# Ledger of designs, part 91: designed miniproteins, single chains

Each design is a single chain, and the fold is of that chain. pLDDT is the mean over its residues in the fold that is shown.

## One batch from the design tools (miniprotein)

Design m3161
Fold by ESMFold2-Fast:
Structure m3161 (fold): chain A 72 residues (1-72)
Amino acid sequence: MEEIEKQEEEEIEKLREILKKFGVEEEEIDELAEAYKNGDIDKFNEIWEKIMSKMSEKEIEEFKKEVAKALL
C-alpha cells in the first residue's frame, strides 16, 4: 500500500476527473480519496452513497461505465 502510493494517486486522479465531470464537489472527492487510501471501506461506502444520491439514474449508469473503463 505505502510503496504503491503513486499508483493509488493516479487511480484517485482518474476517479476525481470522472466525479467532477458528473458534478461532484472536490471536497467530497477528497473525503472519498482519503477513505480509499486508508482502506476504510465503511467510510468509503458512506461517502460513495452520498455522492451517488446526488446523481440521476442515468448519470449513475454513465458514471459506472466510465469508472469501469478507466479503472479496469
Scores: mean pLDDT 73

Design m3162
Fold by ESMFold2-Fast:
Structure m3162 (fold): chain A 115 residues (1-115)
Amino acid sequence: SNKDLMEEFAKQAEAKEEEIVRLLREAGMPQREVDLIRSIYQDQIEKLRTAIENDDLDTALEQIINIAGSERLLIRRIRELAAAGRLDPEKAAEVIRLHQEVADLALAVIKKIAS
Protein backbone atom coordinates (compact mmCIF):
# COMPACT_ATOMS: atom_id res chain seq x y z
CA SER A 1 0.00 0.00 0.00
CA ASN A 2 1.05 3.68 -0.28
CA LYS A 3 1.19 3.81 3.52
CA ASP A 4 3.57 0.80 3.63
CA LEU A 5 5.80 2.46 0.98
CA MET A 6 5.92 5.66 3.04
CA GLU A 7 6.65 3.78 6.31
CA GLU A 8 9.50 1.87 4.62
CA PHE A 9 10.88 5.17 3.25
CA ALA A 10 10.79 6.74 6.74
CA LYS A 11 12.66 3.74 8.20
CA GLN A 12 15.36 3.74 5.48
CA ALA A 13 15.76 7.55 5.52
CA GLU A 14 16.17 7.57 9.33
CA ALA A 15 18.87 4.84 9.19
CA LYS A 16 20.80 6.69 6.44
CA GLU A 17 20.47 10.02 8.30
CA GLU A 18 21.93 8.42 11.49
CA GLU A 19 24.90 7.17 9.40
CA ILE A 20 25.30 10.67 7.86
CA VAL A 21 25.47 12.22 11.37
CA ARG A 22 28.16 9.69 12.40
CA LEU A 23 30.21 10.37 9.24
CA LEU A 24 29.92 14.17 9.63
CA ARG A 25 31.47 13.94 13.11
CA GLU A 26 34.28 11.75 11.73
CA ALA A 27 34.74 14.19 8.80
CA GLY A 28 35.53 16.97 11.30
CA MET A 29 32.27 18.91 11.35
CA PRO A 30 31.91 20.94 14.60
CA GLN A 31 29.61 19.29 17.18
CA ARG A 32 27.21 22.29 17.15
CA GLU A 33 26.64 21.90 13.37
CA VAL A 34 26.26 18.09 13.70
CA ASP A 35 23.67 18.59 16.49
CA LEU A 36 21.73 21.10 14.33
CA ILE A 37 21.67 18.69 11.35
CA ARG A 38 20.57 15.80 13.62
CA SER A 39 17.75 18.01 14.99
CA ILE A 40 16.57 18.89 11.46
CA TYR A 41 16.57 15.18 10.47
CA GLN A 42 14.64 14.19 13.63
CA ASP A 43 12.05 16.94 13.01
CA GLN A 44 11.56 15.88 9.36
CA ILE A 45 11.14 12.17 10.21
CA GLU A 46 8.80 12.95 13.15
CA LYS A 47 6.56 15.09 10.90
CA LEU A 48 6.51 12.34 8.25
CA ARG A 49 5.70 9.59 10.80
CA THR A 50 2.97 11.73 12.43
CA ALA A 51 1.31 12.27 9.02
CA ILE A 52 1.50 8.51 8.24
CA GLU A 53 0.07 7.60 11.69
CA ASN A 54 -2.87 10.01 11.12
CA ASP A 55 -3.53 8.48 7.64
CA ASP A 56 -2.84 11.95 6.19
CA LEU A 57 -1.03 10.56 3.15
CA ASP A 58 -1.17 13.87 1.23
CA THR A 59 0.80 15.58 4.04
CA ALA A 60 3.12 12.54 4.25
CA LEU A 61 3.85 12.79 0.50
CA GLU A 62 4.51 16.55 0.89
CA GLN A 63 7.03 15.73 3.67
CA ILE A 64 8.80 13.16 1.43
CA ILE A 65 9.05 15.83 -1.32
CA ASN A 66 10.42 18.31 1.27
CA ILE A 67 13.00 15.74 2.47
CA ALA A 68 14.15 15.22 -1.16
CA GLY A 69 14.50 19.01 -1.55
CA SER A 70 16.51 19.26 1.70
CA GLU A 71 18.84 16.48 0.45
CA ARG A 72 19.75 18.55 -2.64
CA LEU A 73 20.58 21.60 -0.45
CA LEU A 74 22.64 19.47 1.98
CA ILE A 75 24.64 17.86 -0.88
CA ARG A 76 25.51 21.37 -2.15
CA ARG A 77 26.59 22.48 1.36
CA ILE A 78 28.73 19.36 1.95
CA ARG A 79 30.44 19.83 -1.46
CA GLU A 80 31.16 23.48 -0.53
CA LEU A 81 32.63 22.55 2.88
CA ALA A 82 34.80 19.78 1.36
CA ALA A 83 36.07 22.13 -1.39
CA ALA A 84 36.99 24.67 1.34
CA GLY A 85 39.02 21.97 3.16
CA ARG A 86 36.63 22.05 6.16
CA LEU A 87 35.63 18.36 5.88
CA ASP A 88 37.60 15.19 5.16
CA PRO A 89 36.99 14.65 1.40
CA GLU A 90 36.58 10.83 1.58
CA LYS A 91 33.94 11.02 4.36
CA ALA A 92 32.27 14.02 2.65
CA ALA A 93 31.92 11.87 -0.51
CA GLU A 94 30.25 9.10 1.55
CA VAL A 95 27.85 11.65 3.14
CA ILE A 96 26.94 12.92 -0.37
CA ARG A 97 26.33 9.30 -1.51
CA LEU A 98 23.96 8.66 1.43
CA HIS A 99 22.07 11.92 0.77
CA GLN A 100 21.74 10.90 -2.91
CA GLU A 101 20.38 7.49 -1.81
CA VAL A 102 17.70 9.19 0.36
CA ALA A 103 16.76 11.48 -2.56
CA ASP A 104 16.55 8.47 -4.93
CA LEU A 105 14.34 6.56 -2.44
CA ALA A 106 12.05 9.60 -2.12
CA LEU A 107 11.73 9.89 -5.92
CA ALA A 108 10.95 6.14 -6.20
CA VAL A 109 8.12 6.47 -3.63
CA ILE A 110 6.72 9.60 -5.36
CA LYS A 111 6.72 7.80 -8.76
CA LYS A 112 4.94 4.69 -7.36
CA ILE A 113 2.25 6.80 -5.64
CA ALA A 114 1.71 8.91 -8.82
CA SER A 115 1.15 5.73 -10.92
Scores: mean pLDDT 88

Design m3163
Fold by ESMFold2-Fast:
Structure m3163 (fold): chain A 71 residues (1-71)
Amino acid sequence: MSTLLVELPGVEPATALAALTDLAKSIDPSARVSRLPGSDRFRIEVSEEKAEEIAEEIRRRFPQARVERVE
């Protein structure tokens, strides 16, 4: 499993969580998305093969998004 750490500036946290969940699961049905406590950051746990595709799609839909792959 690979982990992506995502920030969506200007998007309400509940809306961001729903959008990221739908996006991630459309590419990897096993994807798990959670909001990090006390922050506007989201953790996305996905298969290693799908991590890059999901990161690219997030950046495409949200040009201001910050996406970091955590080792």
Scores: mean pLDDT 81

Design m3164
Fold by ESMFold2-Fast:
Structure m3164 (fold): chain A 91 residues (1-91)
Amino acid sequence: MKFEQEVELGILQIQYAVSQIAFQSIQNSNASNQQKIQDLQDQISQLDKLLSQIDKLEQVAPPELQPELQQLRDDVQSLKSQLQATLQQLQ
């Protein structure tokens, strides 16, 4: 139902916000480069799972939710690219 899909979208948006906070925490951390590399790899894995969940919701969501889902996908892909770039700089 539309309401269930709106709730699911909200949950995915919260997961994205948590990932943004996690990335900021990693960047501001005084942890070793080795620990930061591990934390970044773990976050990239979580973003891949989030992208998979967004893709599944896009297949069943009504047309009025598609623009928000597309925006969320773009935001998650952008964040993933930022994490990957940071990871390459630490290696």
Scores: mean pLDDT 87

Design m3165
Fold by ESMFold2-Fast:
Structure m3165 (fold): chain A 89 residues (1-89)
Amino acid sequence: SIEEKIQAFLAETSALMKEIVELLKKYKETGDEEYRKKALELIEQMEALLEQLEAAVAAAKPGELEPSIQHGLAQARKDLEELRKLVEE
């Protein structure tokens, strides 16, 4: 179902965010640019997943999705923006 697909995207987004945070911590500790490069690659993957999630939500029928899905999407977008700021510093 569309709801199952959206929940799967949210779970993948959450997993990517956790991995990005770990890579950025390693970059801060070691100064190794390879960790920063990997974090940037995962940020782009998270962006692509959020774009697909946003398209799926936009295509949903009125009342088809729980309001918590819209909140989860908005939060994930804000989290991505904060990760982008963190990696650019």
Scores: mean pLDDT 80

Design m3166
Fold by ESMFold2-Fast:
Structure m3166 (fold): chain A 71 residues (1-71)
Amino acid sequence: MSPEQQLQQMVDRALEELRREAEAGVLTPEQVRDMARFLEGLVREQGKKLNIPQSVVDELIERIRRLADEL
């Protein structure tokens, strides 16, 4: 898999877990927002390290923000 696909897959798994924990009542909405901000930072860092296009990084961050807003 390309680094881009690996980062996308990592984000997909993290968002699925975050949604599952929020739906189970394990995480409060505030904790979900904090975890989303942490994941956003991780995506930016990995994007730079792996030379992933900024457009892809921005798309992944937008997906993270959308999920946090929905929860």
Scores: mean pLDDT 83

Design m3167
Fold by ESMFold2-Fast:
Structure m3167 (fold): chain A 64 residues (1-64)
Amino acid sequence: GPLAERAIAAGAAGDGAAAGRLATEAHQSKSADYMEGGRGAVAAAASGDAEGARRANQATLEAK
């Protein structure tokens, strides 16, 4: 969803602060987009780990 995509994009760009804020906002909204968009991917993006974010997103999609 949009929030998870923005958080991942911010993390990939090296903006961990923006990724963290977006991850917090997504969690507070409890949106289906956040749940389906990969909680692990959003968390990894918040830490600035673009590779970890990609791997977590893939794992989330496969675990469904």
Scores: mean pLDDT 61

Design m3168
Fold by ESMFold2-Fast:
Structure m3168 (fold): chain A 94 residues (1-94)
Amino acid sequence: MLEEAKKLIEEANISEENKKKLLELIDKLEEAKEKKDVDKVQEYTNELHKEVQNIVKTEDLSDEDIEKLTEAVLLIYKEAKKLAEEAGKEFVLE
């Protein structure tokens, strides 16, 4: 799931600075997932969501690129929610 989200971000026509920022957050999410740190997974998921919202507001993006970024966020959210539920925790999206 995180690999598919990475692919969508890599394929999106956004600035290299914003692309690097989103990919670094996914790398942090993967590390948190491997460590079973559900609180950090939630934190990085919320940070990624906020960054995508900012990119959509500040960059002149095509509808296709907005769809790619939105789908990447949804895939990450589904994974984070699943990990929280498996740990007996509620996922809170800020």
Scores: mean pLDDT 81

Design m3169
Fold by ESMFold2-Fast:
Structure m3169 (fold): chain A 75 residues (1-75)
Amino acid sequence: MKVKLTSKEEAEKLVESIKDKDLKVTFYMDGKKVGERLLKAGDEKGYERLLNTLNQMVAEAKKNGKELEAELTEA
């Protein structure tokens, strides 16, 4: 699943939707891969770090007028 992220609220909903799943999250800025993270089900610190990263990326995308997307794949 690939989703566009334009707000901190969308980032928070994404993180909530993936709790209890082992997933790989890949990030794209204007279609270019800029990073990836592995998440394990029940990893509270992993979810916190992902949310912090997404919030920073959302702010950077807005500042630069770029499209931020996250792709979710099974790990």
Scores: mean pLDDT 78

Design m3170
Fold by ESMFold2-Fast:
Structure m3170 (fold): chain A 84 residues (1-84)
Amino acid sequence: DTLTRAIALALDVVGIAVEAYLGIISPEEALARAKELLEEAEKLLAVADEAAKPAVEKAIEAAKNLIAAAEAGASGEEIFAASG
């Protein structure tokens, strides 16, 4: 359902942030993956029921914060901090 998909997207953002923090992926790779998740989350928001909207909006906010940090040249640790 939409809520389950929203939670999965939020967890994926957390996963990207953790991988960047640990140096498993570069900030550039984190940026690319976060942009993909943001697109998916925005598409999900367009069809989300009222009950699911807060979860989708949190996923969008986390992805946008990660993207902003990465585009500003943040380190993996800083990207992790910005995501939540």
Scores: mean pLDDT 81

Design m3171
Fold by ESMFold2-Fast:
Formats: sequence, structure tokens, C-alpha cells
Structure m3171 (fold): chain A 67 residues (1-67)
Amino acid sequence: MAELEKQRKENRKKGEELKEIAKEDKKMEEEVNKAFEASKQSTPEESTKIWQTMAYALEREKEKREK
């Protein structure tokens, strides 16, 4: 139970980190900017889910590129 809360918090923190990293990468910036705009109209809970999905997609993209 406590582990789930910790994981959710880490996912949200990861989203903020992705926003900073995206500034260095134009493609990542476009995706993060889209997620940011969606989160702007969403509740905090939904925003966390959006950033969690964004982090997952970014991780998949890196995996695909390096394979």
C-alpha cells in the first residue's frame, strides 16, 4: 500500500524531470508540451496519470531507438 503511494509520487516527479529534459530535445519537447497542456485542464490526479503515461511512452521510444 505505502509502496503504491511512493511509486505514484515518483511518477509525478519523473514527469517534471521529463519537462526539463525535453527542453534539450525538440521531439520530446513537443510531446511533453502536449501533455502539459492536457494536464492544465485536468485535476491533479488526472495530471499525474498523464505524466505517468508520458514517462512510459518516452521510455518506450528510447528503448526502440537503442535496440
Scores: mean pLDDT 66

Design m3172
Fold by ESMFold2-Fast:
Structure m3172 (fold): chain A 90 residues (1-90)
Amino acid sequence: MKVEIEIEEARIIELPPRVLQAPNEPPVETTEQLALFKMNTGGLVLAIVNVKTPKYPPMEIEAISVVGAPEELIEDIRKKVEEWIEEYLK
């Protein structure tokens, strides 16, 4: 990498859980987390992570959006954010 990429600030917002209930089935709870990151390179990253309860399937990153960063750094920024999310939500 040509530039050292660091997360300066991270904010996680847990969205209200959704309860899915089918007839004759127990309710299933799913929680989405909104993650917002400020990067040392400038720009903001928004990620949506789907966490099912219980945590039997792996966590799923639904979307990552990078705004206001140089195009050549977007892939490296995305990778850094994905690695941070995976470590945080273990």
Scores: mean pLDDT 69

Design m3173
Fold by ESMFold2-Fast:
Structure m3173 (fold): chain A 99 residues (1-99)
Amino acid sequence: KTPLEILNEVARDFGLEPITEEDIETGLGNAVRLLQEILYRLTGIKELISENPDVMDERTRNAIRQFQKLLGLPVDGIADKETLEKFAELVEKREFGAP
């Protein structure tokens, strides 16, 4: 499975819309919504979820920075392709406790 396929399986499980390659490259749209849900599930920080969860705000950027630090990635607070591929890798390894 590709990272995109893995992330879309998780999006389906969370009741979210599918993400596209453009969403991954830009770090916007449905990729932000999925990333916020994954970060919320991982951290338990309820404030990461908002009424407009597809918007990249400072709370989400800070959560992404903490995740990037944990994975040893460049810390820029952007849901770029490398960050999203690492999220897919963790999901595939079931590190988020998904069934």
Scores: mean pLDDT 65

Design m3174
Fold by ESMFold2-Fast:
Structure m3174 (fold): chain A 86 residues (1-86)
Amino acid sequence: MKSIVELLEELRKLNHPAVPLVERLLDAIQRGDLEKAREIAAELVKTFGPEVQPAVDKLLEAAENRDFSKIPEYARELLEAVKKAL
């Protein structure tokens, strides 16, 4: 499974407009800043639509439970949801 760092590099290679928001979200999660992570997640849903909500919810739940092994998987689900929104 790809690390958070490898996933961020993959997101940058895709030139997707969500990249800066997803990078900030993953950084906030890695720092344990759940308030900031929730703010960025809300901005992602506002920008890309309700289809990304399930993916951001999974990612925030994994961060809250400190299940960092699931973060790359759920971040990938978020990327796929954002791709479908465009």
Scores: mean pLDDT 75

Design m3175
Fold by ESMFold2-Fast:
Structure m3175 (fold): chain A 72 residues (1-72)
Amino acid sequence: ALAEARAALERAVDAVLAHARAIADPAEALAALRRAIAELEAGAREYPELREALEAAKARLEAEARRIEAEA
C-alpha cells in the first residue's frame, strides 16, 4: 500500500543518487538527475496521495543537482 510505495520510492531515489555519483562527467550526472526529477514531477501529478513523498524525493535529487552545478 502507501507505506510500501514510499519505501520503494526511497530505494529508487537512493539508486538514482548512487548512479549519478558514479558518473564522472558532471553534465551527464546532471542530465540523469534532471530526468529522474521530471519523472517524479509526473508521478506527483498522477498520484496526489504520494505527492508529499514525491516532493521530498525531488528535493533530494535537486539538492544533488545543485551540488554538481556548483562544482562544475
Scores: mean pLDDT 80

Design m3176
Fold by ESMFold2-Fast:
Structure m3176 (fold): chain A 78 residues (1-78)
Amino acid sequence: SAELEAMRARLREIEERLPGLDLPEQARLLLEGARIRAEGVRALAERYGEQYGLDLAAIEEELERQMREVEERVRALL
């Protein structure tokens, strides 16, 4: 889909920029990348979850846990 293609393009751009940036800017891009990945997983889970019998509530709880871990790691960089 166009939405998933746009998300993939943005993640690639973030990955290419990360090594050349200072820590606060790296932290900002890491958070943006994590949010884009979570949104992509939600979109795929919503589209295919019923077909594959996925627990959407469990997926959302896991995404929230992973986002909190990324935020904690980012805070440690600042």
Scores: mean pLDDT 75

Design m3177
Fold by ESMFold2-Fast:
Structure m3177 (fold): chain A 78 residues (1-78)
Amino acid sequence: SEEVERAKFRAKLLIMIAVAHDVLGDRDSARRYALEAVRILLEAGADKKYIREVIEELYKRGLLTEEEKKELLEEIDA
């Protein structure tokens, strides 16, 4: 839907901001923006497979903790 596509665009922008903060050494801000990106996708009802892929990518980049990853994956299955 248009709402989901808009959410994907917003999430991508937030991920780019998170990556920029990470490159500059601001890990706390990077993690906040990464979490916000996932939250926007969940709230918009984006496809579970897409959200799972985003969570995995953010975790591999070190932008989510192991605990945050587990909690978010549990939320998409609820």
Scores: mean pLDDT 87

Design m3178
Fold by ESMFold2-Fast:
Structure m3178 (fold): chain A 97 residues (1-97)
Amino acid sequence: EELAERQKKTAELFRDSVTESLRKKLKENPNMEVSELLSLAVVAASFGAEEILREIAERLRKQGDFESAALAEAVAENRDAAAEDELLRRMVKLSRS
């Protein structure tokens, strides 16, 4: 019982810490490249950070990546697992060529 409560609190603190780290990185890097934005989108999707996903989508749209922006919005609005998988695929492809 006490162990389960501590594990839940630790998971919540870790999730909040990751979300705040992503928010700070976006604020400090206004001219972030598409590859970096996709990496942050995959992490944000994994933690359900809808607000961060919407900001990433807007930045992707500004850089002309309308398809990745639409995928990030689909994850933010509907928790779309297929869209999340496609974001990961695009990130991996971009990191390899």
Scores: mean pLDDT 79

Design m3179
Fold by ESMFold2-Fast:
Structure m3179 (fold): chain A 61 residues (1-61)
Amino acid sequence: SPLDTLIANGRSTVDRMVELRVPREDIYRAIDEQAAVLATLDPERAAAARAELRRHAEERW
């Protein structure tokens, strides 16, 4: 689904930002922006995806 594609792209973007040593604040902003796009399709799943992407980033710092 388009929603699954956006979530997968979000994970890849976070992984790349962590590899490039982007500041944590900027990674969080990118996650929040991605979640805002997802929220136009499914607010509940967007909230879950935001939490997942933030956890994913924190585990890789």
Scores: mean pLDDT 81

Design m3180
Fold by ESMFold2-Fast:
Structure m3180 (fold): chain A 68 residues (1-68)
Amino acid sequence: SPREQFREAVMYAANVIQELSDKNNLSTEQRDIALQKVVEELQRLYQQGIIPSKEEVKKLAEEIVKKV
């Protein structure tokens, strides 16, 4: 279902952010901001009927982490 796909995308994005946070020594605050921004962007895409691929979700998470 779309809800399950959204949940899976959020969980995958959270795992990518956790990995990048650990590798780049991000603060808890920076990690939380990055996760919030990724979730907001994923919500926007899903509300528009756009289902991002796993690779697109990973790229989104990586780009957002670079900006925090």
Scores: mean pLDDT 85

Design m3181
Fold by ESMFold2-Fast:
Structure m3181 (fold): chain A 62 residues (1-62)
Amino acid sequence: DRVPELVAQLSSSDPQTVRAAARELYELGEAAVPALRELTTSPDPRVRTLAQLILAEIARAR
């Protein structure tokens, strides 16, 4: 499963890597939702915000 690798990439200092990982998680849709929900409880506020935004985009696509 590619989800763990994409989740790790959301913590990258490279904005392009973060953007690419967010896009791939969005494209995976429902398969990424459990991992994204766990990230909303992350101690890192940046990671929490990214997870919330990706979840909102997945929900909007439905």
Scores: mean pLDDT 80

Design m3182
Fold by ESMFold2-Fast:
Parts: C-alpha cells; sequence; structure tokens
Structure m3182 (fold): chain A 69 residues (1-69)
C-alpha cells in the first residue's frame, strides 16, 4: 500500500539523516520534514535526498515562526 511505502521511506530517512538534521533543526521540524519528503518521494515528485530534507525543514521552520500552532 501507499501508506506502507511512506512508512518504510520515513524510517529509512530517519536512520540516515535524522541525527544530522537535529544539529540544525528542532526535532518536531525534522520529523515533519522527513514525513513530507517521504510523501513527495512516494508520489514521484522529488528525490529522497538530504538536500531536499534540509529545504523542507527550512520551509517548515519558517512557517512555524509565523505563529502557527
Amino acid sequence: SVEKKIEEVYEELKKKYKEELLKTFPEEVVELAIYSVALKYVAGEIEATFENLKKEAEEILQQRKLGEE
């Protein structure tokens, strides 16, 4: 299923990149960025790369700073 593929990619990306991303970003932002990239990768929209994870995390961080819950 699509949901299973997303979870598998999410877990793989966490193992590869979560520790490195946590050096720069809060854990909540890192988790959201990894999930977003996993979704987009499974949809065939982007590559599951560290660069795409950093871009997603930076965008999420900026949105959070604007006073979202």
Scores: mean pLDDT 82

Design m3183
Fold by ESMFold2-Fast:
Structure m3183 (fold): chain A 71 residues (1-71)
Amino acid sequence: SMTEKNAFYGLLAAAYAVKALEDNGIDSPEGRKAAREASTAASLGYQGDVEGSQRAFKAAEEAIKAAEKYK
């Protein structure tokens, strides 16, 4: 169903963001923001809120990029 597909996309996006954060091992305000946003993306995706999930995923990606800047 469309709802199941949307939830799956949100969870995949969140899992990818979490893996990227783990691979970088960043303990910074930006790294913590990335983890929070990835968690939000997963939750919203599970609820079928595709727009909210994608927005949170984008925020997680931007936070990861910002965190890498401070290495």
Scores: mean pLDDT 67

Design m3184
Fold by ESMFold2-Fast:
Structure m3184 (fold): chain A 91 residues (1-91)
Amino acid sequence: SEKEEVIEEIREAGRRFGLEEVAELIIEALERGEISIQEALRLMAVLVTAQAIERAAIDIESPSEEEREEKLRELRERALEATRERLERLR
């Protein structure tokens, strides 16, 4: 079904951009009928765009691998929290 295809696309985007936990939260909400396919795709697009920009900023500001890893972890945690808040507002 189209829904299953969209779920796989969201999961792939999560893997590609280090947003696996975000992708799974969106997929769970979609499977529970709490959000539409369009809302899921729009939310993922916004989060992926923000992640890509902030990752680029981290790469510029953090020349060491250790600093990059720590900042990327913080970025992932912030994205996860933002996703939970947005999903609650759509309920």
Scores: mean pLDDT 81

Design m3185
Fold by ESMFold2-Fast:
Structure m3185 (fold): chain A 82 residues (1-82)
Amino acid sequence: SEEEEREKGLEELRELLRRFREAVQRGDIERLEEEIRNLARWLGISPEELIEALRTEEGTERLIEEVERLIKELEELAEKAK
């Protein structure tokens, strides 16, 4: 099911963002520098803005909401293109 696959993808993304947050809190950011840079580029923000968002629970939750919104918009555009 498309809905089940989407739900799994969102859960994996939430877990990834939580792991990024833990790495930022521990100062292990250098190990995830490329992944953070790639995600920031995809979101249209700076890597520094992404790192700052990941330093707090509120910032991380807002980032997850923004990613979910973007995925939903992309899904709606793909559906309209059919």
Scores: mean pLDDT 71

Design m3186
Fold by ESMFold2-Fast:
Structure m3186 (fold): chain A 89 residues (1-89)
Amino acid sequence: SPLSEYVQLVEESVAHADKDRDGVLTLEEFKEMMRYLMERLGLEPEPGFDEIVEGMHKSLDKDKDGVVDTAELQAFLDAVRASEDESLA
């Protein structure tokens, strides 16, 4: 499914950006993650891309400490993956 492939690409992009494996993404690492994802999707950044990415990071950074917990991001990705499952009950 396209969503499962997208989630996998995001997970790989997170792993690429979290180079020191400290379990958090700074704004700079988050921007690198998004650029890596765009490159793998064959997409070019639109004007205002950095501002959009900064907005996304701020939305995920609940305590405004400048970092996003990769576990929180993983939980979000797991939720996206689960929403793709048509539960044939």
Scores: mean pLDDT 69

Design m3187
Fold by ESMFold2-Fast:
Structure m3187 (fold): chain A 88 residues (1-88)
Amino acid sequence: SEADRLLAEIEALLDEIIAATTDPELRAALRGLRDAVRTAYAERDAARLRAVVAALELLIATQPFTPEQRELLRRVVALLEELARLLE
């Protein structure tokens, strides 16, 4: 399905960002958000996906990511918003 495709792309992008993240606390936070995405999808909870978007936007605004990591995170945000719309 389109939703399964979006989830797979979101997970792949998050895994790429996590692999490039050297700070262990930030890496743990990103892994937690990845788990939250999976749980929200399993529960068909669009509001929980939007909470993940808000958390990622805060990380983008406050944490020292590279330009490449910021671009990948913005892509994740866009895909999560699309996934949330499909679950409504």
Scores: mean pLDDT 88

Design m3188
Fold by ESMFold2-Fast:
Structure m3188 (fold): chain A 106 residues (1-106)
Amino acid sequence: VEIETAPVNTAAMIGGAKAAIENAKKVDINETQVLAARAAGEAAEKALGLKETAVVYAAQMSEEANKKLIEEALEKAKKHKKVLLIHYPTSASKEMTEEIIEAIKK
């Protein structure tokens, strides 16, 4: 599978992320970060009309949330020809992006 990385500051991707985060605010606050990251990826996929590309937001969160993000990225990598990893300008997001890339390449 082809892996591409992009910063979150891309206008189209930021638009999708904001919409997903707003929807996540309607649920329990304890799960907001997990749901926001997952929903942002799904919203970006839908907004961009990506048929062969899966979008994953590489936001470093709790240990449990990180495991779910890696599992989600692996599942999407099996179903799509390309995975687009959207990263935040933080060391934690860089580490998470690298973990996802290594997991997919196995």
Scores: mean pLDDT 59

Design m3189
Fold by ESMFold2-Fast:
Structure m3189 (fold): chain A 76 residues (1-76)
Amino acid sequence: DALELQKRIAEVAKRVVELRPAVLASGDPEAQAHLRRAIEAIQKAVEALANGDLETAKRYIDEAERHVDRVEALLA
């Protein structure tokens, strides 16, 4: 539902904010690229959700979560 998707967007956005200092400190261009892709996907998810396109919003949330997972793996 839309409320659950809003919650998922908030959670992945929080992860992005928390990871940003470590990504900047790492100087890793792959981590930087995945962080940028996560931010882009979050923006697309927010837009899709605002337009009532729950299926598209879910796909972009899934994409953002995958990019954030990759950032965490690269910084481990």
Scores: mean pLDDT 90

Design m3190
Fold by ESMFold2-Fast:
Structure m3190 (fold): chain A 94 residues (1-94)
Amino acid sequence: GPPPLSDEEVEIIRELLKKAKSPEIQDVLLTFFGLAVDRGLPLDEIRELGSKLLEKLQADPEYLQRVIEELNKIKTKEDADAFFDRLRAELAAQ
């Protein structure tokens, strides 16, 4: 099974979830966080990407629906890596 989450990892996701204004955004953040930890993203990157993702999800309902659809299609390690590469490019433009 996956390794247990560290206290710092738990605090990052808790703070993101507290700021999320809808259950759909909370579900996206939980899925994002689980994938990011599984793929071994640095904690500082998870915090930064998670914060920027949260802002965009709350500002743009069409983006929220697109991200939900993209996350639902992730089945492999390669799918997750492709998702993070695209997310980095999109959020760096903010």
Scores: mean pLDDT 84

Design m3191
Fold by ESMFold2-Fast:
Structure m3191 (fold): chain A 76 residues (1-76)
Amino acid sequence: SLEEEYQKVLARLRELQEELRAKVEALKAANPEKVNSLSSEQIYEELKKRFPELIAEYERLVAEAGALVEELLAQE
């Protein structure tokens, strides 16, 4: 069902969010002065630079979740 597909996408997004959080903490540990001076958007760009495949998967799943929500709302 669409609900089951949506829950699977959400579960994977949660896993990726935890992995991205771990990557941010690793960046802070490696260069705290630089990372602490960055905005959240700049940190996201550093993640894209260092982990482009991980960010691409995250963005793809965010788009997929949005599409599934639209389908669920259309079907009720």
Scores: mean pLDDT 82

Design m3192
Fold by ESMFold2-Fast:
Structure m3192 (fold): chain A 60 residues (1-60)
Amino acid sequence: LSPEQRRALEDVIRQVVTLYREGRLSREEALQSVRTATDRLGMSEDEKRRVLARLEELLS
């Protein structure tokens, strides 16, 4: 990922975590939103797994 793409992904993760903590998104909706973002960025399956694993930790 470029630095700009990494920053965009970090912003999406931050927003999704905030909405989840506010009760505005379910865990499934949060995971799906970030998965969609990683798909749009053309990330490999290994990169997607690492991002989603970090997100799951943030949602715990």
Scores: mean pLDDT 83

Design m3193
Fold by ESMFold2-Fast:
Structure m3193 (fold): chain A 60 residues (1-60)
Amino acid sequence: MPISNEELADALLKAGLITEEQAEKLKSLPTPAEAALEAVKLVGSDNLQKVAEQLHIEKG
């Protein structure tokens, strides 16, 4: 299942990869695809993949 904008933003913030302001920006984007593209620009694909794996483990 696709990760929601809120889950992605909160996970990146918790990992210390983005600021609260950047997390709010990600949450304000209209689609998960747009949030994922913005996250890749902010943290890079490798860091995003690690956070996505961690979320998958936590959510089942």
Scores: mean pLDDT 75

Design m3194
Fold by ESMFold2-Fast:
Structure m3194 (fold): chain A 63 residues (1-63)
Amino acid sequence: MQQTIDQLRDLRDDLLRRRDDVQRQIELNPDDKQLRDELERLDRAIRILEEKIRQLEEKLRQE
């Protein structure tokens, strides 16, 4: 389980870096709908991963 949590944290960190890159692209091209759609997709994915990490961490503490 700890290995799974660590893998999810690594994936979250990768998505956060990608999100920052997309935000920089949006600053250069604010009217690009595809970049804004990608940012929303990344935000949703990050939120889901953070929730999963939290649930797994809570389960480890309770067991």
Scores: mean pLDDT 81

Design m3195
Fold by ESMFold2-Fast:
Structure m3195 (fold): chain A 55 residues (1-55)
Amino acid sequence: TSTVLRVASRETGLSVGELRAIARMSDEEAAAELQRRTGLSREAARSVVRAIRAE
């Protein structure tokens, strides 16, 4: 997941550490937090959360 986290960091503007913290939330909470911080659609935010957790 190192590569996935790095790509997600570039796409969202959040640090790898911030993404790891968000990934510890529930799926819906993590997606909502990503939307709030980045302006991603809910679908895109869910995709990012799923990619981070695919490991």
Scores: mean pLDDT 76

Design m3196
Fold by ESMFold2-Fast:
Structure m3196 (fold): chain A 90 residues (1-90)
Amino acid sequence: SSRDQLLLALIHLVRARQLLRQGDYDEAIRHIQRSIQHLQQAIQQGVSLARTALQHAQRALDLARQGDGDEAIRHIDRAIDLLRQGLDQL
């Protein structure tokens, strides 16, 4: 379901944020990538807010790959806020 895709995206972003704070960038990148896959599935299922969350998750991925953990976390937090809002509306 679209709700399950948003929930899985949220879980992966929360885990990525924790891993970035711990300095585990490679593991954080894997979780951001998994979140992106779930967001893409939510978009295919008609969840329009997932597009903005996807843009933030993609920016977080690029920043994490560059070693910019603090900026990556800012974009992860924006995506998490959007996903929490979307889950409340579903």
Scores: mean pLDDT 91

